Designed miniproteins, single chains, continued (2). Designs and how they scored, part 20

Each design is a single chain, and the fold is of that chain. pLDDT is the mean over its residues in the fold that is shown.

## One batch from the design tools (miniprotein)

Design m4668
Fold by ESMFold2-Fast:
Formats: sequence, structure tokens, C-alpha cells
Structure m4668 (fold): chain A 90 residues (1-90)
Amino acid sequence: DAARRKKLLAMTEEELIEEMKTQIVVMLNGYRENGLPQTPERLTGALLRVAEDLSVVRGMPLEKVLQAFIKALEELGMDQEVIDMLKSKL
């Protein structure tokens, strides 16, 4: 999505964290609506794929994108196991 890529490139770090919170909530609701298990491994895998794409799009180190996702998860009060799994990828 070209419009989304342009928006992400223009975002501040704080605005990016808020966008990531929105994406996490949408993803979790999709899992619930489709009866899919919300396992820490599944969520971590999905977030890693998004982080890799954002790293390429923004020209940012993957570590910095993962730190933004970790902050978003912490601010949302997400499962500590998911947070710890992402921290292990730093």
C-alpha cells in the first residue's frame, strides 16, 4: 500500500508506536473473530514479519523497529511472554 508507506515514512517515532498499537489490536481481533489461537509464538512471528518490512521501508535497523514494537506492546499491557520473545531477537 503506497499511501501507507508514505505515511509511515513521514511519521515520528511516537506516531509510529501509536500506529503499531492499532495494528496489534486489529490483528488480535482478527484472530479472535476467526477462532484462531492467540499464542505468543504466532503473535511474535507476525510482529517479526511486520518489523522486517518496516526496517526495509524506513531504512532503519531491525533492532530499532523491534524496540518500537516492544514499547507498543508494553503500553497496551500485552502478555509478558510476547514482549520477552521479541526482546530475545534484539
Scores: mean pLDDT 73

Design m4669
Fold by ESMFold2-Fast:
Structure m4669 (fold): chain A 73 residues (1-73)
Amino acid sequence: EESWEAVKKAEELFSKLSDEEAKELTIRLGLKQGVSEGEAQRIADWIVNPPNSFTGTLARNTLIGLIAGELLE
């Protein structure tokens, strides 16, 4: 129940972010949640400039998950 609310709110927050804000947030939340610096940077880059639609979807879903994780704390 609460996890669904967090995901829905994370999607709303994501939709309001600029590309630059989405990159910065991906790196910051990724590092806080135990993602390596290199991995967080790659995901951030893929949100703005994905090599294909599948990679772009994975990167966006990753950021939504990171935001939802923060909202559950």
Scores: mean pLDDT 80

Design m4670
Fold by ESMFold2-Fast:
Structure m4670 (fold): chain A 61 residues (1-61)
Amino acid sequence: AADNAALLELLQEFAAFAKEHGVPQELEDEANQIVEDLFAGRLSAAEARARLQELLARAKA
């Protein structure tokens, strides 16, 4: 699905940003929690994508 492709791209962008620039451990933990909640069925792909977009925006601020 389009949401799954966009989610994978956001995860890769967040990981690349964290690797090159560094982010607080709290943001990395939050990203991991979003992925866990997605796979556990507690978040939809669209909800996970929205949360990852917000997380990436906070990391870049």
Scores: mean pLDDT 80

Design m4671
Fold by ESMFold2-Fast:
Structure m4671 (fold): chain A 77 residues (1-77)
Amino acid sequence: TLEEVAEIFGKLFGVDPQKIIDYIKEKSGFSKEVKGDEYGLARFKLSEAPEGTTKEDLLKPEMAVFLAAKYLREHGY
């Protein structure tokens, strides 16, 4: 589930899993629809993802959770 993936990456990045879920909800309301150059549940751009990430990877829920957790850690959330 999305919550299980949030627990894994939350623990890895030291971020509260609930904050990851809340971030995704605010960005897309759990919609996978593409919005301009923003992809997936967390609305990240390809330029914001690790080198080698594809647009197809950004549409995966696990990638959205990973990027949200990383973003929240980097911004002190």
Scores: mean pLDDT 76

Design m4672
Fold by ESMFold2-Fast:
Structure m4672 (fold): chain A 78 residues (1-78)
Amino acid sequence: SEELRRRSALEGLQTALDLAQAGDIEQAIRVLDTLIRAFSDDEELVQGLREARDRLLAGDIQGAIETLQSLIERLRRS
């Protein structure tokens, strides 16, 4: 269902955010890679996930956190 799909995305995003905030960057990237594969048909979500992942890889941890927070807020409003 759409609701279960949205819930799953939110849980994954929250996990990635918590890991990034804890400095567990490798695990945060792994979670984002899993989400990108799971939601490959959601182009808007995938673009945001890739942006967050690229920021983590570049060492822009604060930018990645802000991107993840924006994605969570957008999905919560849906």
Scores: mean pLDDT 89

Design m4673
Fold by ESMFold2-Fast:
Structure m4673 (fold): chain A 101 residues (1-101)
Amino acid sequence: MISIEEAEKLYELALELEEALKNKDWEKIEEILKKIIEEFPSLKGLVKLAEEVLELIKNLETEEKKKKAELEVDILIGLMRIIYGVAKVEEGKTQEVIEKA
């Protein structure tokens, strides 16, 4: 599991990615995806999806490719939010153990 500090940073990136997707700012999306790959290499599933989206955004020539890229970015945002939620639950368990000690 990632630390709560890393999870909060990931959640901030998820919010930035969501904003960039709403604006269809593919340059900003690429920047955020590269940052995810660089800063969270241990999150293999997230990194793999980010790499797949980076490949898709190189060739946004058709509406189908654009829709696929938008869908995969949305899935990535969802995964980032799930990872954050899991980290918050693990942090809560750690606090319960400390309170009992």
Scores: mean pLDDT 79

Design m4674
Fold by ESMFold2-Fast:
Structure m4674 (fold): chain A 96 residues (1-96)
Amino acid sequence: SLEEKAKEVIEYLEKNEGDKYEFSSEEPKSSYTVSEVSEKNFKELGGLFKLPEAVKKLHPEAKSIKFKKLPSKEVRDKFLELEIEEGIELIKRGVA
């Protein structure tokens, strides 16, 4: 379920944002996730954001995700949905 949701997010990026993002070996500069991006923090962080754990599991060599342009609201919403599902799974497993 969680891995399937992470794969769905990656497929969305490949189909809709293909040339606008890449997985990076750089450490993220903050704890900001893609769902928390704004024009201000995007520039401040150089487009480099913290990778969700489920996505990192699919790309273990990646330490962050980098966007060449401000990610769309649709991309941010997809990452938010994944983060919510990760939180629900942790609660269900008794790991708060």
Scores: mean pLDDT 78

Design m4675
Fold by ESMFold2-Fast:
Structure m4675 (fold): chain A 75 residues (1-75)
Amino acid sequence: MEEAINKYIEALSDKNPEKRKYAAILLGEKFGEKAKKAIPKLIELLSDKNEEVREAAKEALYEILGEEAEELIKK
């Protein structure tokens, strides 16, 4: 489990925006609270150059943190 989470966290830094988007989606939807380790990198992706990656990171943070994600996304 941790190995899979670590692999997706690495993919959040991939050159390919499709890979970054997919990794963010899986960290949120498949792992949820178990993916708390990904939070710092997902916060960085809120400023990603690709809009779909930013939206995926935002959704992943809501899946992982619930209401607490609002404070991180606000600014």
Scores: mean pLDDT 80

Design m4676
Fold by ESMFold2-Fast:
Structure m4676 (fold): chain A 84 residues (1-84)
Amino acid sequence: MSIEEIKDIIKETFKEFGLKLESLELVAEDEEYYYFKVTIEGDVPLSTLDKIVIEIGKKLGTNVSYAILSNNEEKTEFLLAVKK
């Protein structure tokens, strides 16, 4: 699967949950993972992010995890790790 196909699935999945991504950028890559930095307008509940990340993993057929970088009333920023 290409990086652009992964990005499209990420965008589509967030849209299905009623969330529009402000930005989605590949920031790093290693032998095991692609790392995407994701920014969403507003405060997004962790329970919602958990559901979205599970659905992305199902669609991609691989393990997907996330780590919160910042969360405030204006935006939520997190790192999404997609296993190769």
Scores: mean pLDDT 84

Design m4677
Fold by ESMFold2-Fast:
Structure m4677 (fold): chain A 90 residues (1-90)
Amino acid sequence: AEAKLQEGRRLIADAERLVDEGTARMRAAANQGRDAALQAGADFSRQLTERGRQLIALAEESEDREAILQGLGEVLGRASRAAGEIHQSL
């Protein structure tokens, strides 16, 4: 139980770093044009989807399912807001 929650927290921290790095890459790509920004966004979406799948699988095996899924929800909300801001700037 504790080991699964700790792994979940590690994966959430990795996903948070991915959101920060992916957002920065999308903003940098936007300076090169819309197509570059869209490609960077597609790459980021693929990476975030894989992290989400890993967290959901872990949550299904954990008594701390709600805590893991709440952390994932917060990461996804932050990614969605950042992507929306970048889209509005294009």
Scores: mean pLDDT 78

Design m4678
Fold by ESMFold2-Fast:
Structure m4678 (fold): chain A 79 residues (1-79)
Amino acid sequence: DSEKIEEQLLELMKNKDYEGLAELYLKNAANEVSRATAEFVALVALGDYEAAIAMLQKIAGLSEEKAREIVEEVRKQIE
């Protein structure tokens, strides 16, 4: 359930539990969506917005403009 995985990722980031984030990532490595979501969210949490934008463009086939909009929305939820 990708919705539950995203909820768990947000909770771990809110608590700055990077060990828990890594654990969730490893447990879901076989799930392409969970793995990509965990990596993307970790990049945004670390402040590497350019890498997060590039990742969305590569994985989801999004334009730079659309990827930037999504990164800004995720930033609002983390901060």
Scores: mean pLDDT 66

Design m4679
Fold by ESMFold2-Fast:
Structure m4679 (fold): chain A 83 residues (1-83)
Amino acid sequence: MLVGTVTLAVNSGLTDEALQLAQLGVDAGSPEGYIALGVLLDSQGKYEEAIEYFEKAKELAEGTSSRLVKEAERNIKSVKEKM
């Protein structure tokens, strides 16, 4: 939900709203929040920063959610292919 909402907001031109939603997730220590912020940074062409947040999301999700680990890994690969 959170990641999907941030992606929709970015695609709709609501970047400030997307940033606020992603930041709330990060402040809560949520791996989904880190993924959401990474997606926002990727959409802005900030590839190195996006990778840093995806790596943090992967670290937080390791041992707790294999799905989120794979999602973070997929996003890291996608960003690196753009660099």
Scores: mean pLDDT 73

Design m4680
Fold by ESMFold2-Fast:
Structure m4680 (fold): chain A 71 residues (1-71)
Amino acid sequence: VEAPTDEEIARRAKELVEMSKRLTDEQLEEFAQRLIAEGLAKDLADALLEAMKKGDAEGVAEVLRRIAEQE
């Protein structure tokens, strides 16, 4: 089906960074564990968590692109 646009990926990345500011570190780790349980590779989940904790929207966008390429 249709791949997400660069603009859509950038918006999702910003949304995830905003969510990280509303969640505790423990809740962010639970979120990453849930993604792994749903089939996301551990290295991608770890990279996403690190980018979110740092508030790095570009880093989050890069990880989201890699996730889209996983399947």
Scores: mean pLDDT 78

Design m4681
Fold by ESMFold2-Fast:
Structure m4681 (fold): chain A 94 residues (1-94)
Amino acid sequence: MLPEVSERARRAAERLLDVVLNNGDATPEELARKMAEVLRESGVTVEDVREAFVALAVELAREHGASEAALEAVAAAARRLLELVGEVAPELRE
């Protein structure tokens, strides 16, 4: 595994979480388009960031006192957003 790819994916995942947190009133499709732009700029795919993004979203929810059921819901929502990114930007799926 190349350290440069892992570091780039981690930074992209952090930027994706920042986009989600700063665009609370956006539709899922608008969020997915903004997230796709971050991935294109970072040179990473949805597959590259999935684990890091889900982990960061769950950790943030845990820090805010979320229940185990809420953590599972956050993980599912994070995965669904990445699925939507792949739908609006098919070139980023792999």
Scores: mean pLDDT 81

Design m4682
Fold by ESMFold2-Fast:
Structure m4682 (fold): chain A 83 residues (1-83)
Amino acid sequence: DLKFKQELAETLLTEGKRVGLPEYLQYKIILEVVPKSSSKEELLQQASAIVSSLTPEQIEAAKNASKEEVEKARKEVLEMLGL
């Protein structure tokens, strides 16, 4: 159900931008959580668990991800969503 997966991905992208999560991590969390989620509630619970487990070192590494790494992750998200 591509339309439902697109809605879940938009939900995570909106929330990630709102809380200032690095773009690379936003895409990585979408790739991890969207395929495993059956509802928005499950999606947000799984994403929150991942975010709360992140170390400052992991966040810093994600902020320093190359443009190529960010674009690759973005492309993987689009491919997963059939876009």
Scores: mean pLDDT 84

Design m4683
Fold by ESMFold2-Fast:
Structure m4683 (fold): chain A 68 residues (1-68)
Amino acid sequence: SKEKEKAILAVYYVTHGKLTPEEIAERVKEIFGLEVTPDEVREIIAKYERGEISFDDIPDELLEKVRE
């Protein structure tokens, strides 16, 4: 899901990549109410590392929601 992808990437970006995939999945559930697995988080990070997705594609509203 594109919504899950953007939510995962927003948490990853705001936390400077310092959280584990398991911790990112927990934060995505807390902030966005989305159920994601650690494996889905790893897949999205891998897409980012391959240049298939960018932090520039994350809406500011999602970044603000993670910072709250």
Scores: mean pLDDT 83

Design m4684
Fold by ESMFold2-Fast:
Structure m4684 (fold): chain A 63 residues (1-63)
Amino acid sequence: SMKKEIERLVEKARRGNEEKLPKIIEERGLDPEKQERWRKIAEEEVESIRYMEEAIAKIIEKK
């Protein structure tokens, strides 16, 4: 189902961000406040992916 595929893409993106965060902290020297801001931005980007994929699914279903 499209919903399961969208959830899989969202989860993959979220996991990718969590895996990258330790390297970004080390390379960029992010303090805890900047780390929290980065997480918020990353989560907004992940939700943006969900929104776009759901919109595409609705367009396809109307054909």
Scores: mean pLDDT 80

Design m4685
Fold by ESMFold2-Fast:
Structure m4685 (fold): chain A 99 residues (1-99)
Amino acid sequence: SHMEEQLKLKEELLKRLKEAMENKKALEFIRLLEEAEEKLDLPLLEELLEELEKFLDEMIEKADAEIKTTEEELEKGTHLSLFRMALSIAKLILENKKK
């Protein structure tokens, strides 16, 4: 079933995108977003982007709760900003595809 294949693909891409965010793999994150944009039906792409935005918000809240500024925390802050920008671009592309 196309729907079953699409749901499985969404779940796999979501897992890999979250892993890329946690491991600071910005280029892999962008590549996976492009794959999701190309291969997922619009409703599932929208759900994926909403879930990633929620996950990013949780990561930002966790980073903000950390008291010590370390080199690793500064690196995390840079990647979080990049992920926010990438998701904003992906949402704009989604809106254009709906037109």
Scores: mean pLDDT 80

Design m4686
Fold by ESMFold2-Fast:
Structure m4686 (fold): chain A 92 residues (1-92)
Amino acid sequence: MAEEAIELLREVARKAEEKGDYESAELARAAIEELEKDPKNVQAIVNGALVAAELGLKEHALKLLEIALKLAEEMGDKALAERIKKLKEEVE
């Protein structure tokens, strides 16, 4: 899961750079660095998903939120899982 999230975030960073949005590219890379330090950092995945959504990368945002939701559920964090479900509805 963390490897899949990192791959998606690398694509988000690349697409942000192609659009000249260097701030969004830096935010995506920050999320990658946090996940490399802690592969279960659900908040880093959520932050990356929000960057993808702002860039109009709806498919990447939804995939990242799905990964984040699965991790939150595996960790037993029901409050975080509920928040991620609401974010998915907003992106869809």
Scores: mean pLDDT 86

Design m4687
Fold by ESMFold2-Fast:
Structure m4687 (fold): chain A 88 residues (1-88)
Amino acid sequence: MKKIEELEKTLKENEETFIKRLKEANVPQEVIDEIKKELEEFRKKVIEIYKENINSPEEKLKEIKKKLGEEQHELLVKLLDKVEKAKA
């Protein structure tokens, strides 16, 4: 439980930092709201996967963490592309 709570806190803090940077970059509020929704949906998916794997071996948890990290990176790249297109 504590490990999942810490992960959720970290994901929320990362979301807040990302959103703050978008506001500082003068990204339109409509685009920021869409990005918030995408990040929230990803966070919920991550937390659900970890809850389902709470009793999984450490090696399995490391593999899940790596895969979710890769998916998060791909999501952030897509969101940044959306930001660039909104500025154009």
Scores: mean pLDDT 80

Design m4688
Fold by ESMFold2-Fast:
Structure m4688 (fold): chain A 78 residues (1-78)
Amino acid sequence: GRKEASQKTSQQISDLDNSVQQVEEDISQYDKGLQTVDDSRKTGEQIRQIDPLLGGLLLGQSNLALQQINQIVQQSLS
């Protein structure tokens, strides 16, 4: 239900934040960070079928996390 979707969204956003931090601390975590982003995108699409605003929020956060991870990688290559 919607309450379960809300709980899952909060957990996925926390996982995304933790993944960004892990990549910042250790670039070898990049592949794991990308996997967390992919998992959150899939979850966000599923949640959109129940709650479009909540699913959109998770998809937006996953896109921001991907941008942050890519920025970290680009900075490490400079």
Scores: mean pLDDT 84

Design m4689
Fold by ESMFold2-Fast:
Parts: structure tokens; C-alpha cells; sequence
Structure m4689 (fold): chain A 107 residues (1-107)
């Protein structure tokens, strides 16, 4: 059990860095008014979250929450509501971190 926890902790750090990079790219795109770049970053984030769920690093409940938040972020970007887009981004980050934490506690 401890070896699985140590592996998941190491992978959780890698996941957090990948997510943080995409989130920074998303915020930069929003600041530049590049809606297409912002939406493409959210699509990459969606693919990454699906990969983490398939690999067992995030719970199904938090995976579904992250997907819903990503879809809300895409709609907010399309409407030009950048405040709503940033709020949705924070929800995505929260869902991913909680999903990883719940998996760590279940080991």
C-alpha cells in the first residue's frame, strides 16, 4: 500500500505541474484576447483529465466535476465572460486536486 501511495504522490506532482502549465497558457491566452488559443488549451486539459481518470489517478466523481467545469469554461470564453472563465478554471483545479487526494486516502 505505501509503495502505491509514494508512486501516486510522485505522479500527483507531475500532474499538478502539467495542469499548472496549461492553466498559465489559458490565462495568457485570455489576457491577449485569443479565444481560439484559450479554447484549445481547455481541450488539451480535457484530454489530460481523461487520461488521469483512465490511469486511476482521479476519482470518477471529481473527474465528472472537472469535465463539467471545463465545458463551463469553454462556454464562458465563447461569450467573452473572462471572469466566469477564470472561476471555472479554479473549479477545474479544485476538482483535479480533490480527486487525487481522495485516491491517495483510498490507498
Amino acid sequence: MKEKQDELLKRAKEISEEIKKLMNEFVDALRKGDRDAAIETLKKLKELVEKYFKEGYITEEQYNRALEAIDKAIEAVRKGDFEAAVKALNEIYSAINEGIYEKLKSL
Scores: mean pLDDT 80

Design m4690
Fold by ESMFold2-Fast:
Structure m4690 (fold): chain A 92 residues (1-92)
Amino acid sequence: GPELERRLREAIEAAVEAAREAARYFLRGDATGDRKDVLRGVGAALRAIGEAIEAALLGRRLGRPEAAREAIAAASEALAPAGLSVDVTGLL
C-alpha cells in the first residue's frame, strides 16, 4: 500500500545518503589522519547497511525486489575505504 511505498522510498534515500556521508568522512580521515572522521565514516556505513536491509525487505513485500538495488549496492561499497567488504545481498 502507499505507506509501504513511502517507507521503501525513505529507506532507499536514507541508505544512499548514509553511504555518501560515509565516503565523505573516510575522505576527510584519509586527508587529516583523524581517527574520529574514520569512526564517523564507519558509523554512517553501518547505518547505510541497516537502511539497505530494510529497503530490500520492503521491496520484497511489495513484489519489487529490484527497487532496493541502488541502496544495496551503495551499502555494500560503504565500508570499502576502510578495507572491508560487506555483501548486503548475502545477508538477505
Scores: mean pLDDT 84

Design m4691
Fold by ESMFold2-Fast:
Structure m4691 (fold): chain A 97 residues (1-97)
Amino acid sequence: MVEYEYEVEIEVLGSFTLDGKTYNTILIKAETYEVMKKLAEEINKKDPNNIVIGVSKEGEIYITEGLTAVYRIHETETKAGDEINFDFEELRELTLE
C-alpha cells in the first residue's frame, strides 16, 4: 500500500469488559519507541475505547491510559506476543478506521 521507512506491525488482540465498558486491545510493534508511541496515541485518539499496547524493537513498552487492569490480564496470557493471534476481523476494522 504505502511505503513506510519503519517496520510496523498492528495486531488486534481482542476486547475486554471492565466496569460496564468494553475496551478493544491493540498491539503495535515498531522499530522505535517514538514511532510506536505516536501510532498508539493516534489510534487511541480516534476511539478512547481502543487501548493500545506498543512494543519497540528494543523491548520498550508503551500503553495508552485506562489500560491498567486490561494490560494486567493480557500480560498474564500473552507475554510472548506470538500467543496473541486472534482472528478478530471486526475489531481490526474498528482499529484501521
Scores: mean pLDDT 56

Design m4692
Fold by ESMFold2-Fast:
Structure m4692 (fold): chain A 94 residues (1-94)
Amino acid sequence: EYDVTIDDLENDKNNKELQIKYLKFLEEAFDENSDARYATRLLRYLLLGDDEAAREVAEQANLNTLESVLDVLKEFKFEEAAARVEELIEEKKK
């Protein structure tokens, strides 16, 4: 699913827009301060490549939420995004 969607992003802008819209819909379905909402928001910003917004979300999320996002990214082989979440976890520990 993710592999096919990512491979298609270079050829179909609508696929990227649909993924972002779906994540935004899920984000709004959760309570504003819930772990699930922070996890969904962080994933959306990472997919957008918005590092500054992703960092701001990570500052508000707890470590368990960041670890769960990291597990998802590692499971689906998003190596660059996973490395970025690891950096955000280390920054939050300081």
Scores: mean pLDDT 68

Design m4693
Fold by ESMFold2-Fast:
Structure m4693 (fold): chain A 94 residues (1-94)
Amino acid sequence: SAALREELLRLAEEFIRLVKEHSDNPEALAHAERLEELLREMREAETWSDAQLRRLVTEAQLALMELARNKSPVTPEAARLFAELERVARELLA
C-alpha cells in the first residue's frame, strides 16, 4: 500500500528527528543514524524486504530502550511514535 509506505516513512522520520533534537546519548543517536541510513535505502527501493522492515523496527526499539534507560523526558512521545511505526510495519509485513 502506497499510503502505508508513506505513513511508515513519515513516522520513522519523526522518530529520528525526536531522538536527534532531544537526546545527547551516543547509543540512542547511533541507532537513529542507522535508521536514517535505512530510510535513505528504503526511499530509493521499489519494494521493501521483510528484513528491511524488521531491521527498521529493531533499530527504533533499541533507540527507545536507550532513551528509557537514560530517563529522557521525550521517552513517552518516542514510545507513542514507536507504537505507530510498529503497527504500520506489521501491516506491511502481512
Scores: mean pLDDT 87

Design m4694
Fold by ESMFold2-Fast:
Structure m4694 (fold): chain A 77 residues (1-77)
Amino acid sequence: MDAAEEAALLRAARLAGGLSEEQVRALLAGDAEALSPRQVEVARLAVEYLHQQGLLRPEATAAYLERLDRVAAQLAA
């Protein structure tokens, strides 16, 4: 994924939900061990918002949403 797109997601998620940079990176990588369902939802909203604004490519949007869905499934298990 493009570093600029990742940086935009980190900024948006931190602004929206008070998530640390490390927590957002873990979410985007699909790591769930220390994360809450609320944090996953904040990251998902940030991805969708940036896509709607044209700041995130469709390919990147799909990939990040897929990873976040996987994290959400792990937290619900």
Scores: mean pLDDT 70

Design m4695
Fold by ESMFold2-Fast:
Structure m4695 (fold): chain A 97 residues (1-97)
Amino acid sequence: SPLEEQAYQLIDEIVEAIKNNASDEEIKKLVQEFVDLMSQLSPMNQTKMLFYLVAKLTELLLATPEEKKEEMKKRIDNTMKIFNEVLREQQAAQAAA
């Protein structure tokens, strides 16, 4: 579906942003767009997209040279913190509606 293709594209953009050491603000914008789009998908497709994200982040870490792996791991960990923040913000917004 067009929404599934857009979700895959956003995951690829998030991974590229992590790889290029983009700002927290830039990563948060992409994560917000992804989470908003995910809310429109079925639970099965949400799970599929989350597995794709994990696979892509794993590929990024494995492809990173040994001397840069610790820095890359920190970038991935920071991005996961941003995901948790956005998910909390989304849950709070839904509870207020």
Scores: mean pLDDT 86

Design m4696
Fold by ESMFold2-Fast:
Order: structure tokens, then sequence, then C-alpha cells
Structure m4696 (fold): chain A 80 residues (1-80)
């Protein structure tokens, strides 16, 4: 319960930092943050892996769209 909420908060912080890193052109830092988020929320691994793949392929707009959706999902889970 509390451990799950802390994992969700940690993942949300990493996702927010990854979005910032992408906007700054710091793609290696973005991937590092998404790998940390993936460890915190394995249930969202598919979406996070898709975002990492998009970054590696140079499709930054797609990566940001995926991560904005992940951010929204995590915020909704924390609000519940």
Amino acid sequence: EEERRERLRRALQHVKKAIEAIKEGNYDEAIKHLEEARQAVPELKGALDSAIKAIKEGNYDKAIKILKNVESTLEKRLAA
C-alpha cells in the first residue's frame, strides 16, 4: 500500500525528468530516467520500453506523447 505509493511517486519523478531531458536534447539522461521508472513500475514496462525505443529511433515527439500518457496514468493512480 504505502510501498506501492512510494514506487508510483518515484516513477512519476523519473518520467517527469525524462520528459525534461528529451526537451533539452539530453537523450542519454532521458533513457536512464526511464530505466529507473521501469524498475519502479514493472506494470508499465511496455509503455516505457516503447518510449525508450522511440528515443533511440530519433522519434522524440512519439516518446513525449507516450511519456505524457504514462505521467497521466501515474498521477491518476496516486490520486485514487
Scores: mean pLDDT 87

Design m4697
Fold by ESMFold2-Fast:
Structure m4697 (fold): chain A 103 residues (1-103)
Amino acid sequence: SEEELRKIKALVQELADESLEKALDFIAYLLKKLGFSDEEIKEITGTLPSEKQQKEIDEELKKRGIDLSKLTEEEKKELKEFLITYGRMLKALIEGKEIPVPE
């Protein structure tokens, strides 16, 4: 649903305000759930979530009432575009490189 998409985007931004590394781990987790390969996830975020990190994120999503299965294919596409853009931006920021701005 549109509400689930908004909650996920809000959580990415909330985590980025707390820790850029936590936000990247969350983005990597979401990309994995959306069917991205480990190679694609590493290119975008520079990281792969561990089993422990995946469990911690699963628990946080349940606590917040966020369910990825409620997203339509169009909402998943929008989420993928958001995650790729933000993942690259946050990775660049952590690496001290020039930051690509969202279009």
Scores: mean pLDDT 81

Design m4698
Fold by ESMFold2-Fast:
Structure m4698 (fold): chain A 100 residues (1-100)
Amino acid sequence: MPVDLARQYRQQGDRLQQQGDYRLAGLYYGLSGAHYRSAGNYDLSARDLIQAGRLYQQAGDYRLASIAYSGASDSYRQAGNLDLAQQLDQQSQQLRQLAQ
């Protein structure tokens, strides 16, 4: 089930974060967020995509961080949280500039 798979991805991301593997942890949180989005759980999707963005920033991967925050913005927009969506879109744009 998409929600169950999302939880498994998030748990793997938690383990990888504890091990200091921030880039791979970000990937697993991103996969969790994508699966929550597929299940229509936009708030949970945004939560995990924000965590992916933070982990990618910690890894120094500003391009992937920008993509993750953009995804979180889209999820909050679907959830009707337009203020948070706008804030995350602005953060994504700033990170995109740093990636250049």
Scores: mean pLDDT 88

Design m4699
Fold by ESMFold2-Fast:
Structure m4699 (fold): chain A 72 residues (1-72)
Amino acid sequence: PEARIEALVARVEERAASLSPEARAEVMAMLDELLAAFRAELPSMSAEQQQLELERIEAIMEARIRAARARE
């Protein structure tokens, strides 16, 4: 799970790199919150459920980054 989480964080950071420092901080704070909730549920999830939930989190983050860019 940690390797997948680290890869997800790296991808979100890379995609958010073009945002303003304020927008980037908001995006990363939201990611931290979603990952904290994910980690709390982690012991009760199968490997398949873990993958699907991380994919869902990534999709949410992509939508937020697009919305932040649209504000420019």
Scores: mean pLDDT 82

Design m4700
Fold by ESMFold2-Fast:
Structure m4700 (fold): chain A 100 residues (1-100)
Amino acid sequence: DEARREAIARLKKEVDRIMDEHIAGKLTPEEALERLVELFRKGLEEGLTRDQLLQVAAEALARARFLGDGEMADVILEAVRRVFGDEAAVEEVVKLADEL
């Protein structure tokens, strides 16, 4: 399970990089969205669970909210919606972020 923790840590680092590039004006909201969708889909293909990916998304959402970046918060929620294809995933990410 150390290897899975390491995979999650790498995913978090890549999500943070996308967020930082968007905040720095290097990525448009659409470009940030496309990169997050690709990154989460890759995580699923590499064997990360729905719950693990929703937790990463929730931590990213909490960070965006802490920074006051409503646009990045919207991008994260839209990425979750596109990857998982259901509003239950979006609702779970919001609930998890509210508990952080």
Scores: mean pLDDT 87

